# Designed miniproteins, single chains, continued (5): the designs that were tried, part 58

Each design is a single chain, and the fold is of that chain. pLDDT is the mean over its residues in the fold that is shown.

## One batch from the design tools (miniprotein)

Design m17994
Fold by ESMFold2-Fast:
Structure m17994 (fold): chain A 85 residues (1-85)
Amino acid sequence: SEAERYFEELVERLGLEPEEAEERRKVVAFSAAGLYVAAAEFALKIGEDRKVIEELIENARELLKIAPDPLLEERIEEIERKLEE
């Protein structure tokens, strides 16, 4: 993705050590996952197409593989539960 490429360029530009680069990557992934979850929650509230909401959730889940977070996972499960209603 373009965001991934930007992050790699930023890491090189800042001269980050591997451990620092890993920690910053996790922070960026967590922040991006949170934005996708919030976007999915908003899309659900305004009655957006199910496929759009599912794509936002899928993007969030991919980012959570890099930075797992139980509260964001619970929020995704709540969205999925409401989609089955």
Scores: mean pLDDT 80

Design m17995
Fold by ESMFold2-Fast:
Parts: sequence; C-alpha cells; structure tokens
Structure m17995 (fold): chain A 83 residues (1-83)
Amino acid sequence: MKEEIDRLIKEAEEYVKQVPKDGKEAADRAAEHLSRAYVLAKKLGDQEAIEKVDEIAKKLVTVNPVEGARAVSRAYRRAAEEL
C-alpha cells in the first residue's frame, strides 16, 4: 500500500515536470495520479503522504495556473466522491 502511494506520487511529480512541454495532457495525468494517491493515503491515515500530495498539487497549479487548477479541482472532486 505505501509502495503504491509512493509510486503514484513519484509518477505525478514526473508528469508535473512535463507540463511546460505537454500542457493540459500532462496536467490531467499528474492530477489523476495525485487523486488516487490522496484516496489511498486518506484511507490509510498516512498524513505525510496527504501533505506530499497537497504540495505537488500546489506545484502543478504554480507551473500552469489555468490547466493545473482545473485538473487539481477535478481530481480532488473525484477523490471526495470516492471517500
């Protein structure tokens, strides 16, 4: 479980790095990985993982304010519905 969360977070960070080149597509993929990691971290009570997901989501919005904000908003809405 923790290994899956760590992998999802790592892949999300890689997609955030691709956002300047790939725009919306990379932002959407990063947000999807963050959403899944967030749901798993919440169910496990892993506060450090939750904080890490939030930090990466903020970086995504910083890198691309329009597409990043849209992707993060959509991903967190889906996560809330699953919890």
Scores: mean pLDDT 81

Design m17996
Fold by ESMFold2-Fast:
Structure m17996 (fold): chain A 88 residues (1-88)
Amino acid sequence: MAEAERLLAEAERLAGTITDPRARRLALESIELARRTMESRDVREAIGRILSIMGLGIEGELAGVLSPAARRAIELALRAAMLALRTL
C-alpha cells in the first residue's frame, strides 16, 4: 500500500503541472478513482473508469485535451489501483 500511495502522490504532483483545466480534471478524477479503489476495494470498476478516461482522451473527442503530463498522471493512478488489487 505504501507504494500505491507514492504513485498517487506522484500523479497529484504531475496533475498540478497540467495547464489545461479539462486535462487536469481528468487526471484528478483518475487519482480519486484510484484512492476509492484503495478504500472501498471496488478495484475493477475504478480501473474500468480510468481506462475509459484514457480512451476518450487518446482516441475520442478529448484526444487533444490530454497532455503528456495528464496521460502520465492517469497511468500512475491506474498503476496505484492495480497495486491495491494485488494486495486484496
Scores: mean pLDDT 69

Design m17997
Fold by ESMFold2-Fast:
Structure m17997 (fold): chain A 75 residues (1-75)
Amino acid sequence: MIEEAVQEFARRLEKYVEEFKANADDPQKRDELIAKFKKDVEEYLQRLKELGAPDALIESLKLAAESTIERMRRL
């Protein structure tokens, strides 16, 4: 269900932030995590769109992901 997918998305964001913090002293690993995060987000948003999620929800989740990347870049 869409609600379960949104919760899974939120947990994935938290996991990436945690892994990014754990690798603060490894810039190569940080770049890899950001690249992987971007791919996972794009794949997940595409899946939600195929399930008929409203455009407003897709846009909201995309903005949340972009905000998360910005936060990670500041860590």
Scores: mean pLDDT 79

Design m17998
Fold by ESMFold2-Fast:
Structure m17998 (fold): chain A 94 residues (1-94)
Amino acid sequence: MEEKLKELEKAIKEMDSEAVRKYLNYLLQNTSRKKLFELLKKYENDISIPSLSPKAKTVDDIAPALMTASSKLGYDKFVEELLKALKEDIEEEK
């Protein structure tokens, strides 16, 4: 699980949309997603992306939103909070 999180971080840094989709899909299928959705809701007003809607539950909706948020808000501000949220979602499944 933590190995998949590291692969997702690398994919986001490289802006590899296919890799982001692949690893994010795995994490979404195997975690609670609670902290991820709380984070997306927090930034919904800062990034006008329809796919950040609270109803977005699929990798097809979430992956493009994460890529856009990472590029607009910057790695340090958004992606570190994203990785922390996903790690907390992983720990809830243990």
Scores: mean pLDDT 68

Design m17999
Fold by ESMFold2-Fast:
Structure m17999 (fold): chain A 97 residues (1-97)
Amino acid sequence: SRLEELVEQLEEVRETDLERSLELLLEIFELLELPEEVLEEVRRLLEEALEAHRRKEEVTVTRTGNGEVFSVTMPKWEYLVWRATGLAGRAVRQRLQ
């Protein structure tokens, strides 16, 4: 299937070509039949991730755990990809109920 072909291509480039990996990830999400609004938001996040990677941008994420506040600094593109995959995953799970 086309999905299997895209996943195989992603596995070949995921450690060597981030730009191509993000393009393949978007194509995979397009095949998941996500609601148009979710797909548009995912596309924007992945486009922002590519730009953040090119600019070598970082983001500091503040989280709370067991009553304590902690901060983690990470590449902004990783955070944006995490957000995009979370949105896509929630939409897929909502359909499988």
Scores: mean pLDDT 79

Design m18000
Fold by ESMFold2-Fast:
Formats: structure tokens, C-alpha cells, sequence
Structure m18000 (fold): chain A 71 residues (1-71)
């Protein structure tokens, strides 16, 4: 959980101008994780990473997905 929280904070700090649609997906993934569905949360984050155009944001999204799957 600490790794997931750290990766989340780094992602939000790196992408303050994130599109609303991506922000909604990220919030949905976080809610799924809190509700006890880490596999579904990781899938949403992985899909976002595959579509990210900024390499730094893509790397942070992949780190977040890996941290979620490691729970």
C-alpha cells in the first residue's frame, strides 16, 4: 500500500493538466483498489499507460499498476 500511495502521488504531481477523462479513470481505479478489486484497478491503469503519450506519465502509470499487482 505505501508503494501504491507513493506512485499515485508521483503521478498526480507529474500530470497536473491531465485530461478529465484520464482523471476519471484514475479515480475509478483508486476506488476499485479501496473496494478490494486490485486486479481490475491494475487493468485500468495498464490501459491508461498503453495510451499515454508522455513517456514520464507512461512510466509512472506502469509503476502504479505494478505496485497494485504486488499487493
Amino acid sequence: MEEVHAAWRELVAAAPDMPLSDGIKLVAAFLLLVAGYPEEAARIVEEMASKATDPKVQELLRRLAEAIRAL
Scores: mean pLDDT 73

Design m18001
Fold by ESMFold2-Fast:
Structure m18001 (fold): chain A 98 residues (1-98)
Amino acid sequence: SEALREIAEALERAAELLREAAKEKDPIMREVQVSMALLMVSVELRFAPRVLPPELAARAVPLLERTAEAISRALEDPEKLPEAAEVAEEAAEELRRL
């Protein structure tokens, strides 16, 4: 479905931001990149249950929640950035299979 593809693409872009943040030496720029990734995932989490059929929303929402939680942890602990990027990439792949 179009909506699932758009959500997956947003997660892929969030993962790219997290990978860039992991290489960033400036803590302010790193926080900006991680915050942007979190905002992108949070927007998708808010709208997924409104744009997806209930059965697809039931499968997509937990993946988005797990991704948002991983990014939130990475915002507090930059060592978690590679892990957060992997979670986002895995969530995107799973959504593409729905």
Scores: mean pLDDT 90

Design m18002
Fold by ESMFold2-Fast:
Structure m18002 (fold): chain A 70 residues (1-70)
Amino acid sequence: MEHARKAKEAAENGDYETAISHVAAAVRDLAAQGKRDEAVELGLKATSAILNGDIETAKKYLDELERLAA
């Protein structure tokens, strides 16, 4: 998912607002594909890690969101 990748890039650059916006967009796209519960769980974990400045953990959850889209 392009949104999950953009969220990762924004988080690495310290642009947490943009990162969280892209996480929300990725979750919405996956929810529309019937993957709502898994996408919401991963999105919440990624957002929590971003807000705590734990970018390494955030990237892991964003990678899982990308894999869920495949």
Scores: mean pLDDT 82

Design m18003
Fold by ESMFold2-Fast:
Structure m18003 (fold): chain A 87 residues (1-87)
Amino acid sequence: EIEELKKQLEEEEKYLKEKLKFLEELVAQGKINVDLSDEEEVNEALGLYELSLQGKSEVSREEALKVGEELRNKPLELRKKIEELLA
């Protein structure tokens, strides 16, 4: 089932790229104030957006940072898992 993991990796990478592009567009339009060079601020914004899509009305900074970090690290985790299965 390595092929399923490869497909998941491609989907997660595409999802992350689309979300990062969306954040860049919002910053360019002045709709949000996020320093795109600050990994922590980007992770917080990603997590807030993701949790908002899940219908969560109250989100702590800590929860948002965790979710954003998980979104950024998901492709890396999948790459490592594929590498371990191919070894």
Scores: mean pLDDT 78

Design m18004
Fold by ESMFold2-Fast:
Structure m18004 (fold): chain A 71 residues (1-71)
Amino acid sequence: AEELIRQAEGAKAAGEEFEARGEYVAAAHYYSVASDLYRQAAELTGDEELREKAEELERRSREMRAIAQAK
């Protein structure tokens, strides 16, 4: 679980960096990866906060894709 959380945090940070650069396709991909990793960690631990983070990042990934397609 700890390793999954660490990997999820890294993917989230990468997504945030790409979003800051206006690289929305790359940002969407990394947010999706982070969401999947947090979801796996939540399933293993039962941690509600990790589940909520996964859902938020999934929504953010979809938002980034929408921005990329609109531009």
Scores: mean pLDDT 84

Design m18005
Fold by ESMFold2-Fast:
Structure m18005 (fold): chain A 74 residues (1-74)
Amino acid sequence: TRRVVLRVPLPTPGPVAHVEVEYASDRSVLVTATLAEDGSVERVVVDLPAPSSDTNILDVRAHEGSVEVTFQVV
C-alpha cells in the first residue's frame, strides 16, 4: 500500500471556498472547486495514479489556486 499526492492547479489563482473530488471514470477523478471571491465553479479532470478500483481518496486540501488530493493505492 502506497500514498500518492496529486497537486492539481486551478485555472484561476485565488482562495477556494469549497472543493469536491469524485471518481469520474476507471482512470480519472473530477475536482470541483468553488472560488471564494465570486462563487464561480471550476472543474478539472485529473488522471489517477492507478485504476480507480485500486485507489481510495484519503484527503482533499484546498490551497489558493490549487487542490491537493491524497490517494491510497493498493
Scores: mean pLDDT 81

Design m18006
Fold by ESMFold2-Fast:
Parts: structure tokens; C-alpha cells; sequence
Structure m18006 (fold): chain A 62 residues (1-62)
């Protein structure tokens, strides 16, 4: 099936909270077709960010 591409936007206001925007695209025609914006704690942000980084590295592995 078609591959999903997960896009992440991080918005941080310098405080202990951050907002993470996650975007999912299944086709090049989809510009803004799936996104989740959630308010997260600092620990939750770090956890999600590490998961996304690990996933990206797996995709780019030789």
C-alpha cells in the first residue's frame, strides 16, 4: 500500500510546555490532510521526539 509520511512541527513557548504538530501525508497531493496538535509536558515531548527520531533513522538506514 501507499507509504505514510509523518511530519512533525514543534512549537515551544520557552516554558515547561510544548506543542507538537504531527502531520500525516499519504500522497503528494495531500498538503494538510492529517495533523494532530497536542499540548504536552516536557517529559512527554522528549519521549515523543525520541520515538520520531528513531523512526526516521530506521527509514533512512542503508
Amino acid sequence: GPRRVLHVRHVHDGGRRGTIELWVRESPEDTLDGGVTVDVTEEEFDYVWELLEAERRRTLAP
Scores: mean pLDDT 56

Design m18007
Fold by ESMFold2-Fast:
Structure m18007 (fold): chain A 85 residues (1-85)
Amino acid sequence: SMEELKKRIEEIESLSEEEIEKLIEKYKDKVPESLVEDYKNAKSREELLAVKLTLEAIKLEAEGNHELATELFAEAARIYAKLES
C-alpha cells in the first residue's frame, strides 16, 4: 500500500551513518562502486535519501522482496531526476 511504502521511506530516511556503512559492507558484492561514491559525495538530505533508498532496495532484492525493492528503486530514481531539474 502507499501508506506502507511511506512508512518504509520514513524508516529508511532515519538510517544513521553507521547503519549505512553496515549495509554497504554486508551487501558489498551487490553495491556498485558508483553508489558508494554517491554516498561519499551526498551534499543534501535528498541526495542522501536517494542513496539510502537504493541500499535498502538492494537488501530487499537479496532477501527476495522484489516488489518492494522495485518501488524503492523507482522512488530513488524520482529523487535523482528532481535533483537534476
Scores: mean pLDDT 86

Design m18008
Fold by ESMFold2-Fast:
Structure m18008 (fold): chain A 89 residues (1-89)
Amino acid sequence: MRARAEAALEELVRLAEEYLETAIEENLAKYGNEEEAEKARALMPGLLQELRDALRRAIEEDPEAALRRAEALIAELPAARERGLALLA
C-alpha cells in the first residue's frame, strides 16, 4: 500500500507542476503580464513542496485513505484544468 501511495504522490505532483506551468503560459499569452507570470513561477516550487509534505503526512497516518485521495485528485485534475481554461476563453 505505502509504495503505491508514494507512486500516486509523485504522479500527482508531476501533474500539478505540468498544469501550473501550462496555466501560467496561457495566462501570460492572453494577458501579457510578465511580472505576474514570473511571480507565479517563483511561488510554484513552494506550493509543490507543500503538496508533497501534505501527501507524505497523509501516507504516514493512513496509507489507504491517502492513496484513495491521491487517485481521486489525479482523476479530478484534468477536469479542473479544463474548467479553468474555459473560464479564460
Scores: mean pLDDT 73

Design m18009
Fold by ESMFold2-Fast:
Structure m18009 (fold): chain A 94 residues (1-94)
Amino acid sequence: SQEQLDKIAENGKKYAIELLKKAEKAGKLKKETREKLIKTLEKLPIDMSEEEALEKMAKETGVSVEEVKEMFKKAEEAAEPEQQKLLAEKQAKE
């Protein structure tokens, strides 16, 4: 249903925001860059494609789409060691 798709998109935004905050705390992302990316993400429509969202973030921050992708990749790398451990432990119990 559309309501379920919208909820998934909203959860995706929340997850992206949390990743950016964790990257800043890990020293992999500057506070100013994190604040700009979060403000842009919060303003994006939930029905926007990933490609359109990345292009808009690039435009609003003044960097390339490739740089925005790298920022999220660094954010995932900062969060992922603990999250992969939790997922592996959960899968081992199921």
Scores: mean pLDDT 68

Design m18010
Fold by ESMFold2-Fast:
Structure m18010 (fold): chain A 80 residues (1-80)
Amino acid sequence: SDDELEAALVDFQRFYDALVDQVAATLSPDQARAFDAQARQLLDQFGEQLRDAHAAGDFDRALQLIQQFRQQLQQLYQQG
């Protein structure tokens, strides 16, 4: 449902804020810049896909996309 998707987006925002704090605290300036650039590209693609899924009423797909994006950001952070 829309309410479940909204809750998932709120949880994702909390995750993203925590990840940005970790990047700032733990990575070098060069690594942080590389993360920021790659995360922006990934976020742009994710935003398009999420909007399309939501517009189609495919909430299961939207939830899957949020989970995939979380995993991709976490992997990006771990790879440096």
Scores: mean pLDDT 84

Design m18011
Fold by ESMFold2-Fast:
Structure m18011 (fold): chain A 81 residues (1-81)
Amino acid sequence: SNEELLELLKKAKELIEKETDKDFIITLMGILAHEFRELGYEEIAEILEKAREEARKETDSEKVKEIALKGIEESIELLKK
């Protein structure tokens, strides 16, 4: 359900907010993008994958975190519509 997916995104946001390991953040974003794609939420999967690709280009872990959190927030807003 959308409620379960919203909770998944909120939990991922909390994990990323507490994390500084960029490899973990990038991996988590990839897992989320795959899950949303498998469930047919293509627009959300594209937002998450775009954020993952932008984060992958960064050398600063804090910048990776900022990009990932923005992607998750955009996904949450889209899912609430």
Scores: mean pLDDT 86

Design m18012
Fold by ESMFold2-Fast:
Structure m18012 (fold): chain A 67 residues (1-67)
Amino acid sequence: MLLEKLREAQEAVKRAAEVGPSELVMEAGKLLSEAYRHALQGDDEAAVKAAEEAIRTAKKGIEEAEA
């Protein structure tokens, strides 16, 4: 479950970055890094939350860039 969520977050951030660089894309990238950091520390709950926030932020970046 955690690895699947991290993969989903990585793909979302990658897609957002491909649309164009923005503050939201940079923020999503930082959240993805935090998710990996929490996962390495064994904090699966925090890692999942950070990954979900990265996905949400990346999607906002895509919507804003495509508007």
Scores: mean pLDDT 80

Design m18013
Fold by ESMFold2-Fast:
Structure m18013 (fold): chain A 61 residues (1-61)
Amino acid sequence: SKAEQVENLLVAYAAGAISEEEFIERLQELGASRETARRALELLKAGKGREAYELLVNAVA
């Protein structure tokens, strides 16, 4: 599902396995805007992983 793909991208980014740009590009492929992907990155950097997840899952629905 798209939600599982979002979760996998969040885990990969948190582990340092993918860059910020790749994270944004993969989310755009799933249907999120670049702006929404950037906002999710800001939430992740602020330690708000749950909020980032919920934002992205709603964006790619």
Scores: mean pLDDT 87

Design m18014
Fold by ESMFold2-Fast:
Parts: C-alpha cells; structure tokens; sequence
Structure m18014 (fold): chain A 62 residues (1-62)
C-alpha cells in the first residue's frame, strides 16, 4: 500500500542524505520535501517528492 511506498522512499532518501554534507539551505529544502512526502496520499506524489529530495542530495555531492 501507499504506507509501504512512503516508508521505502523515506528510508532511501534518509540513507542517501546521511552520505553527504548538506548546506543549511539544502537541509531546510530536504526537511520540507520529507515533510511533504510523509503527508503524500498518492504514489505519484511520493515518487515526485522522492525524486526532488534525491535531487537535493545529488547537488550536495562534491
């Protein structure tokens, strides 16, 4: 169900974020996206928000 998809997405994003150093701006952006992901009610919303959150993590990779 949607809760399993959200749990996996949150775990993947959180694990990826733990491997990088985020700026305060990037951390705030990621926190906002994770909050929206937790509130998401459709698979499409979860996938879009997870992709955006992973984009923040990728920008932080040096």
Amino acid sequence: GIETIKRVALADVTAAASTVTLSPEQQAQLDALLKELRAATTVEEVERLARQAMGVVEQAKA
Scores: mean pLDDT 83

Design m18015
Fold by ESMFold2-Fast:
Structure m18015 (fold): chain A 63 residues (1-63)
Amino acid sequence: NLQAAADELEAAARAGASPQEVRDLIEKVFGKEVADRVLQSAEDNGVAPERVARAVAQYLRDK
């Protein structure tokens, strides 16, 4: 359920989730390769894990 995954990602962002927690939530929806790539890209560009979680949640809500 994409809406449930979006809700979990938004809750994680509000709680100040770790990079590991955000990665694991993304992996549950998109799989390991996508999760690793998204988190690596965020790290390379200095994007905080909570911002990644919010962006992915918004993407899922639009599906």
Scores: mean pLDDT 82

Design m18016
Fold by ESMFold2-Fast:
Parts: sequence; structure tokens; C-alpha cells
Structure m18016 (fold): chain A 88 residues (1-88)
Amino acid sequence: MMSPMKRAQALLEQAEALIDEAERHLKNGDYASAQKALAEARKVMAELMGIIQALKITGDAATQAEAEKLEERVNKMADRLRKLEKEL
């Protein structure tokens, strides 16, 4: 069984990779592949945010600090995702 923090880190890496993939597809004019990657990124980010919110509520001070760092990274990814969606 994976710890919630380790799962959050894995989902963060997956979401970043999907956003990078979508950006590459957009630069190549592959809008269909870009849309698919962005849709998958949104799904992964939604699951990740649920875990982060749970960790912020139930975690100790160290866990809350790490969850806040993850939330900051997710917010930056959400901004990037919204910018890419506007290019579709």
C-alpha cells in the first residue's frame, strides 16, 4: 500500500508529464492528441487535489508543509493547463 504522500508525488509527476506532452502536441499542430493529454491531466490533477486537501486536514505539521508545497505546484500546473486549453 502506497502512502498518501507518495501517491500525491506520483500523481504530480504524471500530471506534469501529461501537460508537457500536451504542449508538445500543440506546438506540432496535433490538437486531437493535445486535447486527450489535457483531459487526462485534469483527471489526474483532480485526484491529486483530493489527496492534498486530506493531507492538509489530517496531517502533522511536516505533512501539512509538504502538502502546501504540492498544492503550490498543482496551482502552477493548473495555470499552465488553462493557458494551453485557450490555444485549442
Scores: mean pLDDT 85

Design m18017
Fold by ESMFold2-Fast:
Structure m18017 (fold): chain A 99 residues (1-99)
Amino acid sequence: SFEEILKNLDSPEGKIALEAAREIIRAMDEAGDRSTKALAVVFRLVADVISAKNKEEIIKALEQARKDLLEMAERGEISPETARKAVEILDKAIEEIKK
C-alpha cells in the first residue's frame, strides 16, 4: 500500500536499507561493473524494501540481495570486488537494522 511505502521511506530501517542500495550502485560504478542483471538485483531490493510490511521483511530483502549478488559473482556476472563490497555494505545495514 502507499501507506507502507511512505512509512518505509521515512523509517530508520528503510533509510538504512535504501542507503545500502545506493552504496552498492556506487561500488559497482567504482569497480567498473556495468551488469544490468546486478542493477536489477539492486532495484528489486529497493522495491522489496519500500513495499515491506515490517522490519523482518526489510532484513529478508537485504539477505536475498546478498545471496543473489554472491551467486552472480560465482557465475562471473560481476567482479569479486563488487561482491565483496556489496556483502560488507549489506551485512552492515542488516546489523544496524537489528539494533
Scores: mean pLDDT 87

Design m18018
Fold by ESMFold2-Fast:
Structure m18018 (fold): chain A 87 residues (1-87)
Amino acid sequence: SLDETLKEIVKLLKEEKYEEAAELFIEILKKVEDSTEFHLKFAKLLTSEFSPEEIKEIIEKLEKSKNEKIKLLGQYIKFIYDVYGNE
């Protein structure tokens, strides 16, 4: 399910398994039919599992990656957090 996959992505981020997190994220993103529901669910999970400071640190680490998939994940988390993280 989407909820199970998002929880696994968060678990992988906590374990600093960024390549695995990014690969799983890209795979689920291809299957998303409702982007608004996806964004809201992921934003809610991120804000429940990480502090604002931890989210900023994760974004910085991911965006500095030389791996394009990891960098994409970082950019997308930043987008979701900036737009949906206050809802």
Scores: mean pLDDT 84

Design m18019
Fold by ESMFold2-Fast:
Structure m18019 (fold): chain A 91 residues (1-91)
Amino acid sequence: MAEEYLEKGEEYLKKGELEKAEEYYLKALDILREELGEGHPEVAKALLKLAKVYLKQGEIEKAKEILELLKNVYGEDHPYVKELEELLKKA
């Protein structure tokens, strides 16, 4: 189920349907957090995907909120933290 929502989110993101991409990534995150817990790598991956949607929407503060969450849970040197930091510099 979570994987299906991640796939739909990616499909809508590629089409530029940002509100639908956000909706499906949030649904995937709810399931992943419940099943795997906040510290799981699959949750980190879904959070990074959601942050990319927020950046495309111009919702920079929401993307920064996800960056701080990723830093707190996974550490500043985590690849997804570095990727999101680079994306925020270009936003």
Scores: mean pLDDT 85

Design m18020
Fold by ESMFold2-Fast:
Structure m18020 (fold): chain A 84 residues (1-84)
Amino acid sequence: GPEAGRLAVEGARQGNVIKAANGGFEMGRHGDAEAVLEGGRAAVQSGNPQAAYLIGKGAVMGGRLSGNPETVAAGEEALRLGQA
């Protein structure tokens, strides 16, 4: 939900990898592809690409459970932002 997205973005900016991963998973479960990409970008902009990777990994798992290919694709993009 919106709260999970906000916490994930804030955690990403702070380098809090646990908040980033949990928020990514919840956004993925709800099919929030745009929020997943926002979180990944925020993590990279804050200088913490590892948080972008974890947001992406969580979102791929959550997206698979929700059956939403667009959310899985958004998670894979966040993963690439964290490793590129």
Scores: mean pLDDT 76

Design m18021
Fold by ESMFold2-Fast:
Structure m18021 (fold): chain A 63 residues (1-63)
Amino acid sequence: PTLTLEQVEAIVAEFGGEVVGWSDNEAVVRVPPDKLDELEAALRALGATVERIGPNLLRVTWD
């Protein structure tokens, strides 16, 4: 499925997170530590590539 920045922002917000940096196909998101694993799984299920870059920071990339 084709993801957009808007869709990524929406799902991140549902998990109590925030987009702190972005481009056309990449976002850095800050998320509560207790929701990090659930958000990572949800984003990967939608076809995103997710990389943990800090204790509450994820890099999300999509096509």
Scores: mean pLDDT 81

Design m18022
Fold by ESMFold2-Fast:
Structure m18022 (fold): chain A 95 residues (1-95)
Amino acid sequence: SSNLQQTIQFLQDMRDRMIDAARNKDLDTINKIAEEGKERIKSLLDPEDAEIFISLVDTMKDILTMGVKGGDVSGGEGLVTRMTDGAIDYLKSKQ
């Protein structure tokens, strides 16, 4: 559906923007993307799914923040990519 495609594209774009901010060691931008992303998720998904995906965004933010602070942004990038791919598969499975 068009809503599914919009949600998938949004999740991929948010992930890529958060990873780019992490590569630049910009914690403020990671936090800003996460907050804007959670608001967008509330508009795109039903409340039950929105709760799950808001938790995903907070986890992605925490992983990338730890990666920046610990000097292992690459490890954080890999985890966040796998989590986003899993979330997309979940959305596709509901169709």
Scores: mean pLDDT 87

Design m18023
Fold by ESMFold2-Fast:
Structure m18023 (fold): chain A 88 residues (1-88)
Amino acid sequence: MLYKLGELVQKIMEEVGDKRKVKTLAEIFGGLLRYIVKAGLRSKEGDPFRVNLKGTLLGELVGQDEIDLRDLKPLMEAFLKHSEEVEP
């Protein structure tokens, strides 16, 4: 499936060097995970799966200050809500 990105999702993807407006689901998830790594949002002390999103573009997208990488459902629901499925 292909998705046309909403403005906020597109801004996040541009931060990781991807300027395309239409992407697959896998490309979107890959970009969001690259954003987390590039911005250094993962805690390396205590629980390494906890991600601090406070004050980030990704935090604005998800609507939460913190997520757990073992549960990707909040990320999936957030970008699907802010992206439009398009015919290839």
Scores: mean pLDDT 77

Design m18024
Fold by ESMFold2-Fast:
Structure m18024 (fold): chain A 97 residues (1-97)
Amino acid sequence: ALAEAQALVDELYPRILEELRKRLEGKVTDEQIEAAAEYAAWLTAELVMRGVPLEKAFEIALDEAIKAAKTLSVEQLHNRAVAARLRLVGVAIEKEL
């Protein structure tokens, strides 16, 4: 479950990064864009693990990451990515029961 989530994050990250650069370049720092892309990738994986279709999960995660990138620090964005990963681990454990 975690290996599949990591593979999905690795696949989605460059696509998310490209989309966020198109929408946020010149509006926030490159470090904020990169941190927001990591958050969006893990949030997408969490939502997919919860049963949300990939396309819908991707749209929700991009919207949340754009809002977060404009209002949060790089550290806060990294904390959001960690929180999404931890929530995903919790869902994976529950599905094993």
Scores: mean pLDDT 85

Design m18025
Fold by ESMFold2-Fast:
Formats: structure tokens, sequence, C-alpha cells
Structure m18025 (fold): chain A 100 residues (1-100)
């Protein structure tokens, strides 16, 4: 299984690709990179709970909150329902993280 450090590095790469796709106005690729980033965030959250790693939990929460703000902006700018669906998934995950 990948280490926490390997998963964090993969998350950073997917988020860099997401922001690059947004700069290029490639919304289809941006959504795909974001879906991969969300899967990595869910894996990191599971590991944070399993390992009782408060620093990792804080990191995951900060990433989720930052992406939630960005997706709210993207939905308001584009009207693309996939950003709304991903935003709702992030808000649900945020609530789960805060409940730990």
Amino acid sequence: APSVGELVAQLVEELEKFYEALRNKDLESAIEYLKRALELIEQLFALAVEQKNEKLLDFVLEVVEGLSKKLQELYEETGNEEFKELLERLKALRDEIRAV
C-alpha cells in the first residue's frame, strides 16, 4: 500500500493538473483530475482515522475546505452541474472529518 507521503505527493500532482486544466479552460480534464484528487483525499482521510493522525486529519480538512470554495466559484462561473455534485461530495466529506 502507498505511504501517507506517497498519497500526499499524488494528491499534489492531481491538484496541480486540475489547476493547469482550469488555466487552459479544459473543464473536462479538470473534472477528471478533481475526481482523482477526491479519491486520494478519501484514502488520506481513512488513513488519518486509522492511524489517529491529527496532523493528517487537519491537512485533509484544509484541502477539502479550499477545494469547496474553489468549486463554489467554478459552479457560479460555469453552471456545470458536475462541479455542484463534486462540491456536495466535498461538503459531506468535510462534515465527516469534523465529526471525528
Scores: mean pLDDT 89

Design m18026
Fold by ESMFold2-Fast:
Structure m18026 (fold): chain A 65 residues (1-65)
Amino acid sequence: SKEKAEAAKEAAAEIVKEALENGGDEKVIKEKVLTDLRKQALESGLSEEEAEAAVEGALKALEEY
């Protein structure tokens, strides 16, 4: 649902911001977002659309932080 996609996007953005605040490397975080986050979202039962929203939110957080 759109609400689940929005929630996933917000949660992913917060995870990325926290990782950056703790001194995480941007390149490593970006690679994990593109590969691991999408895979984990799909494996946890989120739809492809919800997984895409989560990845988009995380990438946007990386760019804005």
Scores: mean pLDDT 72

Design m18027
Fold by ESMFold2-Fast:
Structure m18027 (fold): chain A 85 residues (1-85)
Amino acid sequence: SEEARLLELVEELLEIEEKYKEDLEKAEKLARELVAKELGIKVEELEEAFEKAAEGTDPRVLEIAKRVQELIARLAAAVARREAE
């Protein structure tokens, strides 16, 4: 199910945070790689989309930014549902 997949992604992100608690730069890099993989895009494209989304209305950049926002919302919802269980 999508919920199980989202919870697996959350667990992987939390594992990265725990393992690299003293190396935030490495934790952020690995987290970005997981998010890019989940969205089916290159990590470089993900980073560029965040930088450029603030500057203009490129439809591709806005689409990527929206997909990231939707993923974050779905991850938050999956965690909230798990908490309510």
Scores: mean pLDDT 76

Design m18028
Fold by ESMFold2-Fast:
Structure m18028 (fold): chain A 70 residues (1-70)
Amino acid sequence: SHMQQESRELGERNVEEARRRAAELVARDPSARPEASRVMGLAEKGKDGDLEQTREYGEKARRIAEEAER
């Protein structure tokens, strides 16, 4: 269905964003590996859910990345 396709596409975008931000965090400060790993893990959990879950896990991952980037 289009909802399943939207969820998969959003999940893939969320994981790619998380991967980029996680790599940047670790490049700036290697001690941020735990935060980087959590950002990736949350985004990847979202990929396996429905559209609402994908959005919620993506938002959680983004929030942690934003806090770590301060």
Scores: mean pLDDT 82

